Designed miniproteins, single chains, continued (5). Designs and how they scored, part 58

Each design is a single chain, and the fold is of that chain. pLDDT is the mean over its residues in the fold that is shown.

## One batch from the design tools (miniprotein)

Design m18125
Fold by ESMFold2-Fast:
Structure m18125 (fold): chain A 86 residues (1-86)
Amino acid sequence: DPEKIARLKEAIERGHRYFEEHKEELEKLLKELLKLPEPEATAILTKFYEEVWKEAMAKYSPEEAAAFVGSFWREFLDLEEKLRNK
């Protein structure tokens, strides 16, 4: 279905754009999380992931929400890895 593929591509692009628009805030969040004990950092990160999913599911179809969250979260984890290796 060309329309479905187009919507998924748009959702992926929106996820990337959301990351870029909030990159400085997300970097600050990750730097704060890296200072916390692992259990506390994991709890905050899990809650943040859940909130991103809820927001996406409220705005998009399940497949579009998965594409959006997946693209956003991949960029977020790549940023986290870069900050850990500094």
Scores: mean pLDDT 81

Design m18126
Fold by ESMFold2-Fast:
Structure m18126 (fold): chain A 99 residues (1-99)
Amino acid sequence: MSYVERLEELLGKELSAEELELLIKALDPEGDGKIDTSDAVLRLALAIKALYPEKFKETIDELQEKILKVLDVDGDGKVDQAEWEALLADLKARLEELK
């Protein structure tokens, strides 16, 4: 399963082009293909709550834990730089398919 498919399972829906663009911008606001891993999960959680405020009413901390569990493929409790970059690449690939 791709990283974007794992995220869509958490959201309970497929991402639209507009939602993909917002999530891509949240992960890579400078557009340089580099992700600041220290804030990546927080930025993603904030973007998800902004997109789906009625669905995700839990705290930012609780949503961050859910995101980490979904993206933590190796079960070490962390999402590393390569995994964040893979998610960004998957989101960009999905967006190009929708255009």
Scores: mean pLDDT 77

Design m18127
Fold by ESMFold2-Fast:
Order: sequence, then structure tokens, then C-alpha cells
Structure m18127 (fold): chain A 82 residues (1-82)
Amino acid sequence: FNLGNALESLGKYDEAAKAYEEAVKLRPQYPEIPYNLGVALEKAGKYDEAAKAYEKVASQFPNTDYAEEAKEKAAALKEKLK
């Protein structure tokens, strides 16, 4: 988590996404981590992977503010990719 945030601050979005992927495996119960993964992928220009990450947040944590925001971001990215 902390490493991912630091990498984002340095503009290293690909490395940040990798750090968040590892963090999700260690802490699967926290919706903020896979949400941050989606954000990092989006900033890295990996819109297809970002939409997929956001869809997972929406399906796995449907009663959270992260799920609502992730659902909106996934829909916007899928429209952009069409």
C-alpha cells in the first residue's frame, strides 16, 4: 500500500499498479487497495485492465463507496474503449 502510493507520487504508475496487485493478494478484504490498483492502471493508460479492476471492486464490495465510484469509472472506460 505505502509503496504503491509512493510510486504514484513519482509518476511510476506501472510500478504502482504492480505494488497494488501484490497488496490485494495480501489484504483481499480492503476495497481501497483494488480501487487504487484501478486508478494506477488508468493513469498508466491501461484502460482495459483498469476497467476490469474497477469491475472487480464493484462485484466484490457492492455496499461500499468504492464500489459505486468503481462502477462509474468502469462504465466510463468501457464507453471510451468502444
Scores: mean pLDDT 77

Design m18128
Fold by ESMFold2-Fast:
Order: C-alpha cells, then structure tokens, then sequence
Structure m18128 (fold): chain A 87 residues (1-87)
C-alpha cells in the first residue's frame, strides 16, 4: 500500500541521516515519498505549502549537520503524508 511504502521510505531516510549519507541521497528518498503520495492522493494547496515548509526545514537541518532535527522533521513529514492518504 502507499501507507506501507511511505513508512518504509521514511525509515530509510532516517537511517541514511543517522549513517551520515550525502544530503542528495536523503533528498532522493524524500522525493520517492512525494512520488508515492502523488500516485495515491492529490494534496490541497495548504498541504502542499506545509510539505514544502517541512522539506525546507529538513534541508536546513541536514546542511547544519543537525541529524536529530532532520529526523524530527522527516517524522513530521511522514505524519503529514500519511494524514493526506487517510482522506
């Protein structure tokens, strides 16, 4: 299911952050999560803005080397995407 795939990808993204993988690899997994969402649901304009905000926060945390904060925002992104799928 799309929900199972999003949870799997979120876990993969968090593991990559913990392992110190390149930012590009983390972003590729986050893009796969968005592609899964787009195949299953159409986010509202407000939901798209919140997704963009969370992605920006993840990028900022990764560029700062703040793994804990990056993981926190990835978990918030996962929660938002799962909520969109439950509509």
Amino acid sequence: SAEEEIRRLAEEAKRKVEAGAPISEVLAVLQEMLDVLSSAATPSEAERREIARLLSEIVDALEAGDKEKAIEYIEKLEELLLAILEK
Scores: mean pLDDT 89

Design m18129
Fold by ESMFold2-Fast:
Structure m18129 (fold): chain A 88 residues (1-88)
Amino acid sequence: KHLEEGKRLLSQERYEEAVEYYRKALEEDPANVEAVLGLVWALMQLERYDEAIKLMEEMVKVLEDKDPEKAKEMKKLLEELKKLAEGV
């Protein structure tokens, strides 16, 4: 429910509210990659790059034991996000 509302708010460019709903989705399921990606996108639109990077780093740690292949994908995205944050 919180994940779907976060997606809806994100599609309406209501980024601050989307952040709140995605955070609630992560409180319910800390390993929800979809919620992390949505939250990271919303935080990037708000120029809150440090929070987006930290969130992605925490998700990588969670996934390393549970889903190593997904953790590898997230690490690649994390490095691209760090480059974007340095470039802007």
Scores: mean pLDDT 80

Design m18130
Fold by ESMFold2-Fast:
Structure m18130 (fold): chain A 55 residues (1-55)
Amino acid sequence: MSEEIKKLFEEIRKLADELQAKVDAGELTPEEVAAMRQKIAELWKKYNELKEKEK
């Protein structure tokens, strides 16, 4: 697996952890939660596309 795919996976994990921590702390509005979830979904799509290219 390439370094690019590994870095992307780490970024997704960090954003997911950050989102969860901030939601639990009550620091985010529903709109901010939706925006972060959308960004995580877009990163997962990019991760899957890069993973397919390495077949």
Scores: mean pLDDT 80

Design m18131
Fold by ESMFold2-Fast:
Structure m18131 (fold): chain A 60 residues (1-60)
Amino acid sequence: SVKDKLLQLIGEILRIIGEIFDLERQLEKNPEDEELKKKLEELLKRKEKLMEEMRALPEV
């Protein structure tokens, strides 16, 4: 159902937001860590894509 899909997307987005928060905290301590920067950029792009998918769902 659309509600099930919405809940799945919300759950995935919240998980990614948590990972972004953790990576940002790590980058505050290690600002020169290129692997952390790359991972953060990838997570931000994935979050944006999932948010766009959520916005495209019909209202329930």
Scores: mean pLDDT 82

Design m18132
Fold by ESMFold2-Fast:
Structure m18132 (fold): chain A 74 residues (1-74)
Amino acid sequence: AAEARVDAGFARLRQARAEGGSYGLPLTLDDIEAMAERARRDGDELTARHLEYNIAFLKDGQAAADALLAEWAA
């Protein structure tokens, strides 16, 4: 399920960092969306915002991501 997928995503990211590179393990948009949902459920606002910024960038480009940052700064 989504929780297991999110756990696997974070585990893979930790392994890639331990191996000296963050580029060895690309996360899909679906993976990032699942991670953002989990962060929201857990009340981890900072992680949720970080992931939502990346989702906006991937879906709608830099202008949409920048608009989201402006909302969070207000």
Scores: mean pLDDT 67

Design m18133
Fold by ESMFold2-Fast:
Structure m18133 (fold): chain A 59 residues (1-59)
Amino acid sequence: SDQANGGVSSAYAYALMGDGEGTRERLEKSGRKDEAMQAQKAADAGDVETAVKYATAAG
């Protein structure tokens, strides 16, 4: 679809901003603890592409 699911969309937006904390919090609240940890680590390292991949993979 042209629109992401609400939870994934929020995590994706934070990942694009390089906000590791915001990305982690959003994914963790969605029950995606492993993806949250990996997305935060990638964003904190400045690897926005990897952070976005984990945010979108979480569904």
Scores: mean pLDDT 71

Design m18134
Fold by ESMFold2-Fast:
Structure m18134 (fold): chain A 94 residues (1-94)
Amino acid sequence: KEKAKELAEEAIELAREAIRLAKEGRVEEAARLVQEAAKKVMEAAELLGDKETLLKAIGLQLRAIGAELDGDAEEVIRTAEEVIELAKEILEKV
């Protein structure tokens, strides 16, 4: 369960950096960081047996992939913010 906390904290750091890069117009790099952050939330949810959080994280990873393909900086930022919220929910459960 300590590993789930570490993964959630890492996800928050990656998502915050993604928001910064997206605001600088580095949309492709930002979207990839959101994908990595969502993957860490998925790993944390799997370790906790939290199927609901796992499904939400999968959805966020798919949204980040879509935002990368579309070059949509605003969608990257919104998705990153949702990854941060989901990771914070994991931290509350550990």
Scores: mean pLDDT 88

Design m18135
Fold by ESMFold2-Fast:
Structure m18135 (fold): chain A 69 residues (1-69)
Amino acid sequence: SLEEELEKLLKEIIELGKKLGVEEVGKSMAEILRRRWEEHRDDPEVRQQILDAAREVKKALEEELEKKR
């Protein structure tokens, strides 16, 4: 489900933030995305935009982590 995909993305964002030494930034980003998701429970178009935003955040953090290997 979209809810399961979002929760997975938010957990991955928090974990990537921890690995990068910016755990609180990762948590703050996840909290903002979760709040927006709950505010737009009955709006699938906005929820898709939130998922896309979460994927972009995850991608950016993964790229930063790869630079440190």
Scores: mean pLDDT 84

Design m18136
Fold by ESMFold2-Fast:
Structure m18136 (fold): chain A 81 residues (1-81)
Amino acid sequence: MEKKKLEENKERLRKLFLEMAEEMKKAKTSDERREILNKYAPEIEKLVEEGVPAEFVHEALALLIDYLDGKMTLEELKEKL
């Protein structure tokens, strides 16, 4: 895979996680958050198939969880993604 395409796909993943974070923050229940995750899952899977490392996705998920648990601000999430 070309390095430029990998970096573009990583940036697309960051954007998806930020959109998901904003939508999940508005959710009141774990069930609503699961439905939001299911909505974004196909695009995330496509980016993994296009060469985004699974480790990068796991790191992004950990950051999202910390944000939703109140351990991190949205600004910190944007900087760390």
Scores: mean pLDDT 80

Design m18137
Fold by ESMFold2-Fast:
Structure m18137 (fold): chain A 60 residues (1-60)
Amino acid sequence: SKELEKRIVVKEAAIAIVKGGISFMRKLAEEGNEQAKKEAEELEKELKELEKELEKLKKE
């Protein structure tokens, strides 16, 4: 359905954005930013949940 296709595209876009955020925060963490390290860890948790949601959508 069109609604399922839209949900998949939105979830894939969210995953791409979070992956970019992780890369950026990891770079800042390497430079000694302790808050960026914590943000990267939280974004990695969010990424795992988004990937699980995307797999569920693709199996519908």
Scores: mean pLDDT 86

Design m18138
Fold by ESMFold2-Fast:
Structure m18138 (fold): chain A 74 residues (1-74)
Amino acid sequence: SSEDEELFRMLSEVLRLAQELRDAGASDEEIRAAVRERVEALAREKGFSEEQRAALLTLADQLVDSHLAQARAR
């Protein structure tokens, strides 16, 4: 669906931001804060419902946690 395409695009942007910040030496806390701010801004821009905003924030948090865990496993 178009919602799935938009969600995928936003998650891809969030992933790119997290990777760029990590490569720049940002802390886990700084990465989480920046990602959350970006997700909130994108959700407002797209006119997301409260349910959609909550889901996007949850997915973004999980994405960041996954990437940080992978970095620690190395």
Scores: mean pLDDT 77

Design m18139
Fold by ESMFold2-Fast:
Structure m18139 (fold): chain A 73 residues (1-73)
Amino acid sequence: MSKQEKLDKGVAEAEKLLKEGNYEAAIIIAEIVIKEDPNYAKAWELLGKALEAKGNLEEAKKYFEKAKELDPN
């Protein structure tokens, strides 16, 4: 499996965990993806969504801004 395929699977798993309400696991996986590729905009977006769901609105805003900076489209 390529590194990119591994990261894409991580992002898909984090999205699934968010839908299931497992915000802590989603955060951990998103952070792992970001460590491997800090330019992976979707991982920053997912981290923001998980933190927003947990009520950490200020931190979530920062991560959403980072995601938009990396992929403004």
Scores: mean pLDDT 83

Design m18140
Fold by ESMFold2-Fast:
Structure m18140 (fold): chain A 77 residues (1-77)
Amino acid sequence: SKKEEAEKYLKRAQEHLENGNYEEAISDAQKAIELAKDDPKLLAEAYRVLSQAYRKMGKREEAIEWEKKATEALKKA
């Protein structure tokens, strides 16, 4: 299902984030977002990966934007 594919990409994104592969983490998290548009919990988790990756890259403004999107997605879960 699209949800199972989204969870696979999210897991890969989290693994890339842990390994310091921030661009790969962003790419996989964005794919998870595309597949999980109707799942607020998966969206929130993917947005958090984006926020953390951008923070690690020194992109504070982008990190804050994705963190806000994650918080908003959780309100709909």
Scores: mean pLDDT 87

Design m18142
Fold by ESMFold2-Fast:
Structure m18142 (fold): chain A 73 residues (1-73)
Amino acid sequence: SEAERHLEAGIAALKAGDYETAAEHFKRAVELGEGPLRARALALLSMAYQALGKWDEAQKYLDEANAILNELG
């Protein structure tokens, strides 16, 4: 899916240390994804924002990821 392609591209960028590119791909994966995929994209987006020093945004996305995971049980 398009969401999975963005998740993979974001992970590749994250491994390369390109946190800005990683965040853009993870944002797109969040927009397109649902359930576990969206939760994973939000958690990875949180990591990218933390690496960029954007702790408030990182916390927001981590909270959203945890909310989805709690609903999934």
Scores: mean pLDDT 87

Design m18143
Fold by ESMFold2-Fast:
Structure m18143 (fold): chain A 67 residues (1-67)
Amino acid sequence: SSLIGQLMDAARRGDKERVEELLEEIKKAGEDPTAKDGMGWTALDLARAQGHEEIAELLEKFLKELE
């Protein structure tokens, strides 16, 4: 979805505030935050690849709350 694409982009950039906004939107929309892009990457994978530890921690916490 467009929300997931925006989340992936924000995770890549290290935009923590935008990630927080998008996670709330994704939760309200009932979309899957673990959805993969065309290369098989999740938003969490992209944050880790870019070394954005704080964003990675945010995404991990959000995913645990969904379990």
Scores: mean pLDDT 82

Design m18144
Fold by ESMFold2-Fast:
Structure m18144 (fold): chain A 55 residues (1-55)
Amino acid sequence: GPREERLERMKASARELGRLMGAERAAQMVRKENTDLSEEEREELIRAAEEGAAE
């Protein structure tokens, strides 16, 4: 649904942030910008950032 599609787009953006600035900074940006998300959703974005940084 729309929320799931939005989360997938956000995860793609988080992966790109991780690739560009590393996992730690990307995770900080995720926490700062997405405080309205659940802890589980925020964790998924942080994992995406870590995956991007690992590339």
Scores: mean pLDDT 77

Design m18145
Fold by ESMFold2-Fast:
Structure m18145 (fold): chain A 79 residues (1-79)
Amino acid sequence: MEEKQKLALEAVAHAIRGVGSYLEGNREEAARDFKAAADKAVELGDYETALHFYRQAGELTGDEEEAEKRIAEIEKKKA
């Protein structure tokens, strides 16, 4: 479906943007883009990809507690 394809493209676009920000040394911007990619992955039902990006964002900001909270919310949706 077009909407699912749009969400997938948006998730990829955010992930690529996050990598670009990280290469520029902007860890905070990279984390925001990875969180956005994770949010789109959640909308797609791709919880494994969402978990990966939430963890990556948490590591970049040192905000592992917020990442763990989001991971727990997604784990409940997977069950």
Scores: mean pLDDT 78

Design m18146
Fold by ESMFold2-Fast:
Structure m18146 (fold): chain A 74 residues (1-74)
Amino acid sequence: ELEELIKKAREAIKKGDLEKAIEYARKVADLLEEQGHEIEASLVYMFVALAKLTKSLESIELAVKIAEKVLKEE
């Protein structure tokens, strides 16, 4: 589940699809929150908000890297 959402976010980033990248990163944050990763979820939400303000995929890239670290530990 988390791995699939990360993969979809990565594909959206590769395609330059900001709206889809934001959508999948938001879903990643929601899932991290459900799994009890409150700090990581908060950071992902923050980078999603920053991406909406800046219209930049760089913030989503940082959000995805946080989720990838959680995936490696679980």
Scores: mean pLDDT 82

Design m18147
Fold by ESMFold2-Fast:
Structure m18147 (fold): chain A 79 residues (1-79)
Amino acid sequence: AAELARRGAEAARAGDPLEAARLAGEGANAAPTVGASMAAGAGALGAAAAVASGAPPEEAAELAARAAERGAENAAEAE
């Protein structure tokens, strides 16, 4: 779950936003639980927001990882 978001962030850092979007979509569809799907989505959204804001690739990757981590933590807290 969170790992899929990290892979999306890596694709964004490589300058391939289409690959990042593809991984986000596949991550959501392949997620075994709602929590995992939300974590993948949060990571992808974080990466996209960072890129759109002109953040350095390093910050975009970190934001995506933190968003995915928070999503996974919220899912664990919920159930």
Scores: mean pLDDT 59

Design m18148
Fold by ESMFold2-Fast:
Structure m18148 (fold): chain A 58 residues (1-58)
Amino acid sequence: SMADKEKAIKQASLLIKQLLEVRGEPREKALEQAIKLLKSYGFSEDEARKVAEELLKK
């Protein structure tokens, strides 16, 4: 559902912040983990990558 996809995006945003700001992981690792999370919620590879890249710009 649309609501499930919105939840996935919020979770991916939190994961990116945790990886970059708390764990000091490189941006590429944050991108990789966010893509995996989004795919687990039903995003395609291409859709997950686009969403994760947009979240990393913020």
Scores: mean pLDDT 83

Design m18149
Fold by ESMFold2-Fast:
Structure m18149 (fold): chain A 66 residues (1-66)
Amino acid sequence: ELEEQVKELSEEVERLINELRAQGKYEEADELAKRLREAMELAKQGDLESAIKTLEEAKRLGEEAL
């Protein structure tokens, strides 16, 4: 279900943000936080597909930045 995917991906992105901040990578963490906010706004508007895509891109960037 798309709503479940949004929740799971947003939790993963939040973990990456916290891990990046713990490593002193504040600029990368702030970029992920911005993308997370954008994705949650898309989800609020009912655009779950775009929200999922945005979260998947944020997750990839966070994993690459670690």
Scores: mean pLDDT 86

Design m18150
Fold by ESMFold2-Fast:
Structure m18150 (fold): chain A 73 residues (1-73)
Amino acid sequence: MLEAIRASVDPERARAGADELLEQAIKYAKEGNFSKATAYAVAAALMYTLAGDREHALEAIKKVDEEIEKAKK
């Protein structure tokens, strides 16, 4: 919901939530659960974007992609 998205536009809280989602994404990537890793990575990137941190959003996607590649081989 747009109202829920607006309520989470506290940049400090959004970034903290994004950090937690990124941690989960990396965990699942290392475990070989790539579908969950991707879902959490996208959620983290969206939260960083809502916090105004587009660079962190891109870095989150890149970090999870690199962990998935490492887990594959």
Scores: mean pLDDT 77

Design m18151
Fold by ESMFold2-Fast:
Structure m18151 (fold): chain A 66 residues (1-66)
Amino acid sequence: SELEEIAEKLAERLLKNAEETGDFENTLKSVKALVESYEKLAKEKPEVFSEQLEIMKKVLKILEEK
């Protein structure tokens, strides 16, 4: 899936940055907050925000499975 590939690349970048800064906990918290924000936005306008929500949910899953 194209969205899955985008999510994997984004997750890799976030993990690399977290390893360099030692700040994995704040990175994880930020991604969780983004998922919550996009869930609210996708309820109002699913046609605009559903794809971004799916990407961010996949990113969060990758980070949590580390």
Scores: mean pLDDT 82

Design m18152
Fold by ESMFold2-Fast:
Structure m18152 (fold): chain A 76 residues (1-76)
Amino acid sequence: SALEKGRQLLAEERWEEAVEEFERAIEREPRLYEAYLGLAVALRALGKWEEAEKYIEKARELLESGEEVAEEERPE
């Protein structure tokens, strides 16, 4: 699966490719919090910590609510 492939790419330190696979996993399963966590790890490794933080928050909301998609209506 895209999730497994993303995790494998993280282990291989192939950060940009891991991002693509986790984004693909999110397209297939928008409520898959593990894909958002993996995406955040890869983004952090690429130095994109602000973006990584947003995905960590998304993953947390999905894990807590069990909802299909968390609402994002607060632009910072």
Scores: mean pLDDT 77

Design m18153
Fold by ESMFold2-Fast:
Structure m18153 (fold): chain A 65 residues (1-65)
Amino acid sequence: SEEEKRALADEIDRMLIRAILEDNKELADKALDKLEEAFGVKVPKYDDPRENAEAAGKVLRELLD
């Protein structure tokens, strides 16, 4: 459902924000894996979690449009 998609997107977004704040690449990678599992979209796993967060955030906004 749209509500379930929004909830998953919000969870992924929070994981990415936390990964940036904590400089936690493992958490960023898990968030990207969850994005692929939930929405079927694969984002490249860069070394910088901020780059991953920007790319994933753009994809999430487009998916929820």
Scores: mean pLDDT 76

Design m18154
Fold by ESMFold2-Fast:
Structure m18154 (fold): chain A 70 residues (1-70)
Amino acid sequence: FQQQLDDEVLAALAEMYLALAKISLKRGDVETAKEWLKKAEELADQITNPALRERLRKGIEEVKKEIEKK
């Protein structure tokens, strides 16, 4: 079924957006980091696989904590 492959693709894209958010935070660009985080959250919401959702949830929380520390 295509949905399992789609979940993996969505997860990979969301992880890329989280990586971009972390890079933006290292550059001191909090607003750009928030934009990438929002895109990652939108993709994560489309994932139905529980293991992939949990992995992304942890990544999203890590980025949120880094933003809050600024």
Scores: mean pLDDT 80

Design m18155
Fold by ESMFold2-Fast:
Structure m18155 (fold): chain A 61 residues (1-61)
Amino acid sequence: SEEELFEEYKKRLEEVAKKTNGDRDAILEETFRIVKEMLDRGLEELAKKLADYAQEIIEKM
C-alpha cells in the first residue's frame, strides 16, 4: 500500500540521519533521490508528504 511504501521511505531517511549524525546535506540528497523515484512513479502527493517530513526532521535538529 502507499502507507507501507511511505513507511519504508521514511525508514530510509531515518537511517541516513542516524548514520550521518544528522548531516542535513546527506538527508536532503536522500530526500531528493526518493522524491524523484516517487515522481517517476506518479506518486506526487506521497512525494510532497515525504519532502515535508524530511524538512521536519531537519528543522528539529
Scores: mean pLDDT 81

Design m18156
Fold by ESMFold2-Fast:
Structure m18156 (fold): chain A 99 residues (1-99)
Amino acid sequence: GEKLYKEAQKLLEEAEKLLEEAEEKIKEAKKLLEQGKIEEAKKLLEEAKKLAEEALRLAKKALELYGKVEAPLSDILRAIGLILRAIGLIEEVEILLKK
């Protein structure tokens, strides 16, 4: 169980970093949209979506591994939180790309 638990923790740490990068890119893209720099903003939004999709994949894998080792509820809730955060960012990017 310990090896799978450590693997799940590493996946969540990687997912969190990708989500932070995605959020920074979305923030910058919003500024570019306000400046009328639509093509530059779209590029950052596409990059942010890819980061959020990868974070979603990693967080889902971590949740699966946590289930196999009967991890503490706090670890399971953290994985669920990152999954929801990733889904929210993907949705925000899709909405911004339609404008």
Scores: mean pLDDT 90

Design m18157
Fold by ESMFold2-Fast:
Structure m18157 (fold): chain A 81 residues (1-81)
Amino acid sequence: SEKIKEILELLKEGKTEEAKNLLSKLLGVEVQQVSLQSENQVLITVNPEDVDLAIERASKLEGVKSVEKQSENQVLVTFDV
């Protein structure tokens, strides 16, 4: 919950690299890009080989409401914040 709030705050402040690094640590996969889609939705770009692992790991995080595959290398994460 607290780490998720920090990620959302960093993205709202335009600190994309810091948010990307935190997401990479939380998911245990290399996050290539991250963007804020709404107040509580984040689009994460990973290597296509890592997308299924990113979905699995994001779904297990506390404070995640839903995880949806958007493309071969993009995952939309909705947070319960």
Scores: mean pLDDT 84

Design m18158
Fold by ESMFold2-Fast:
Structure m18158 (fold): chain A 73 residues (1-73)
Amino acid sequence: SMKARREAAARAIAQALARELGLPQDVIDASSTFEALQKLMAELQGLDKEEVERAVRTVLAGREHRAEQRAAA
């Protein structure tokens, strides 16, 4: 479904952004898409806007959809 697809994409992007910005493992290991986004937003408020914009462009251009797989265990 479109909802599940968007949720998976949002989670993958959030995890890729967290990795690109070197954010805490807590953001990457969040149990839900909503939790991941909340933690990501909180961390982003403490960062430089230009740094965040660069990371977003890198993630979107690089298509880091696979980032979530490495630590799946």
Scores: mean pLDDT 70

Design m18159
Fold by ESMFold2-Fast:
Structure m18159 (fold): chain A 74 residues (1-74)
Amino acid sequence: MLEELTDEQIEKLKEILKFYDPDGNGYITREELKEALKELGIEVTDEQLDALMKEFDVNGDGKIDINKLIEKLK
């Protein structure tokens, strides 16, 4: 699992995710998540990304619910 993020990192992640979810629908792709985490200085493996996709991509469409992701990281 990913390491628990600090409050500062969570706020920065929310700001970054806003660029990938301009419509406010609450979803991001696997690639957008990888880029957002990299922007925070967090290196993730493809295995860790696969685990996150499995947990939060309930429909198998390659998109993650942002609110559920943030809740899990805290």
Scores: mean pLDDT 71

Design m18160
Fold by ESMFold2-Fast:
Structure m18160 (fold): chain A 58 residues (1-58)
Amino acid sequence: GIEESIRGALELAQQGADAQALAGLQDLGVPEETARKAVELARQGRLEEALEVALSGL
């Protein structure tokens, strides 16, 4: 589902693939500003908080 797709994109950010993570989130319908915040949180190891932020933007 969409949560699994968003989680996958955020995991790319944790691997250092920020551009791919940002593009993936936007392709899923997450607004650019919200996607940037979620990517930053995922990079900080705050994956669950990043997921909540991304989902709130849908």
Scores: mean pLDDT 84

Design m18161
Fold by ESMFold2-Fast:
Structure m18161 (fold): chain A 76 residues (1-76)
Amino acid sequence: EEEEKERIEKLVEDVAEAFKTMVEALYNRDLERARKEGNEELIKQIEEDHQKSLELVEKDYERMKKEAPEIFEKIK
């Protein structure tokens, strides 16, 4: 039972890390494009979106870490 919880937590961590990697890749790509265009308004929007995306990933990680064991319990 405890080993199952550890496995689930590790899986949740791996998923969260994958999402963070994707968010960073998209941020870097969009930021490079905006900088090349000299669009300062777009750069600001990308930075705000990046911060918001990181907050969502962190919130999702916290929620998944708490809820994943409960979901497995609810599934039987």
Scores: mean pLDDT 76

Design m18162
Fold by ESMFold2-Fast:
Structure m18162 (fold): chain A 69 residues (1-69)
Amino acid sequence: SLEEKVDRIFEKALEEARKLGLPQDLLDSLERDLKVIRRTAVERGIPVEDVEAATKQLLAAYRDEAARA
């Protein structure tokens, strides 16, 4: 289902963020932002490839933020 695919994308993004050593406040912020993406995707039927692209861009932004902090 779409929900299962989005949940898998969510899991992978958080796992990568943890592996990168993001501090807890950035992990919490990323999780909040991912939940917004998930809710919107499920409610509006957003294509999984668009959810993947948005999640990848979001993770990259958090990686850059962590590198500066």
Scores: mean pLDDT 82

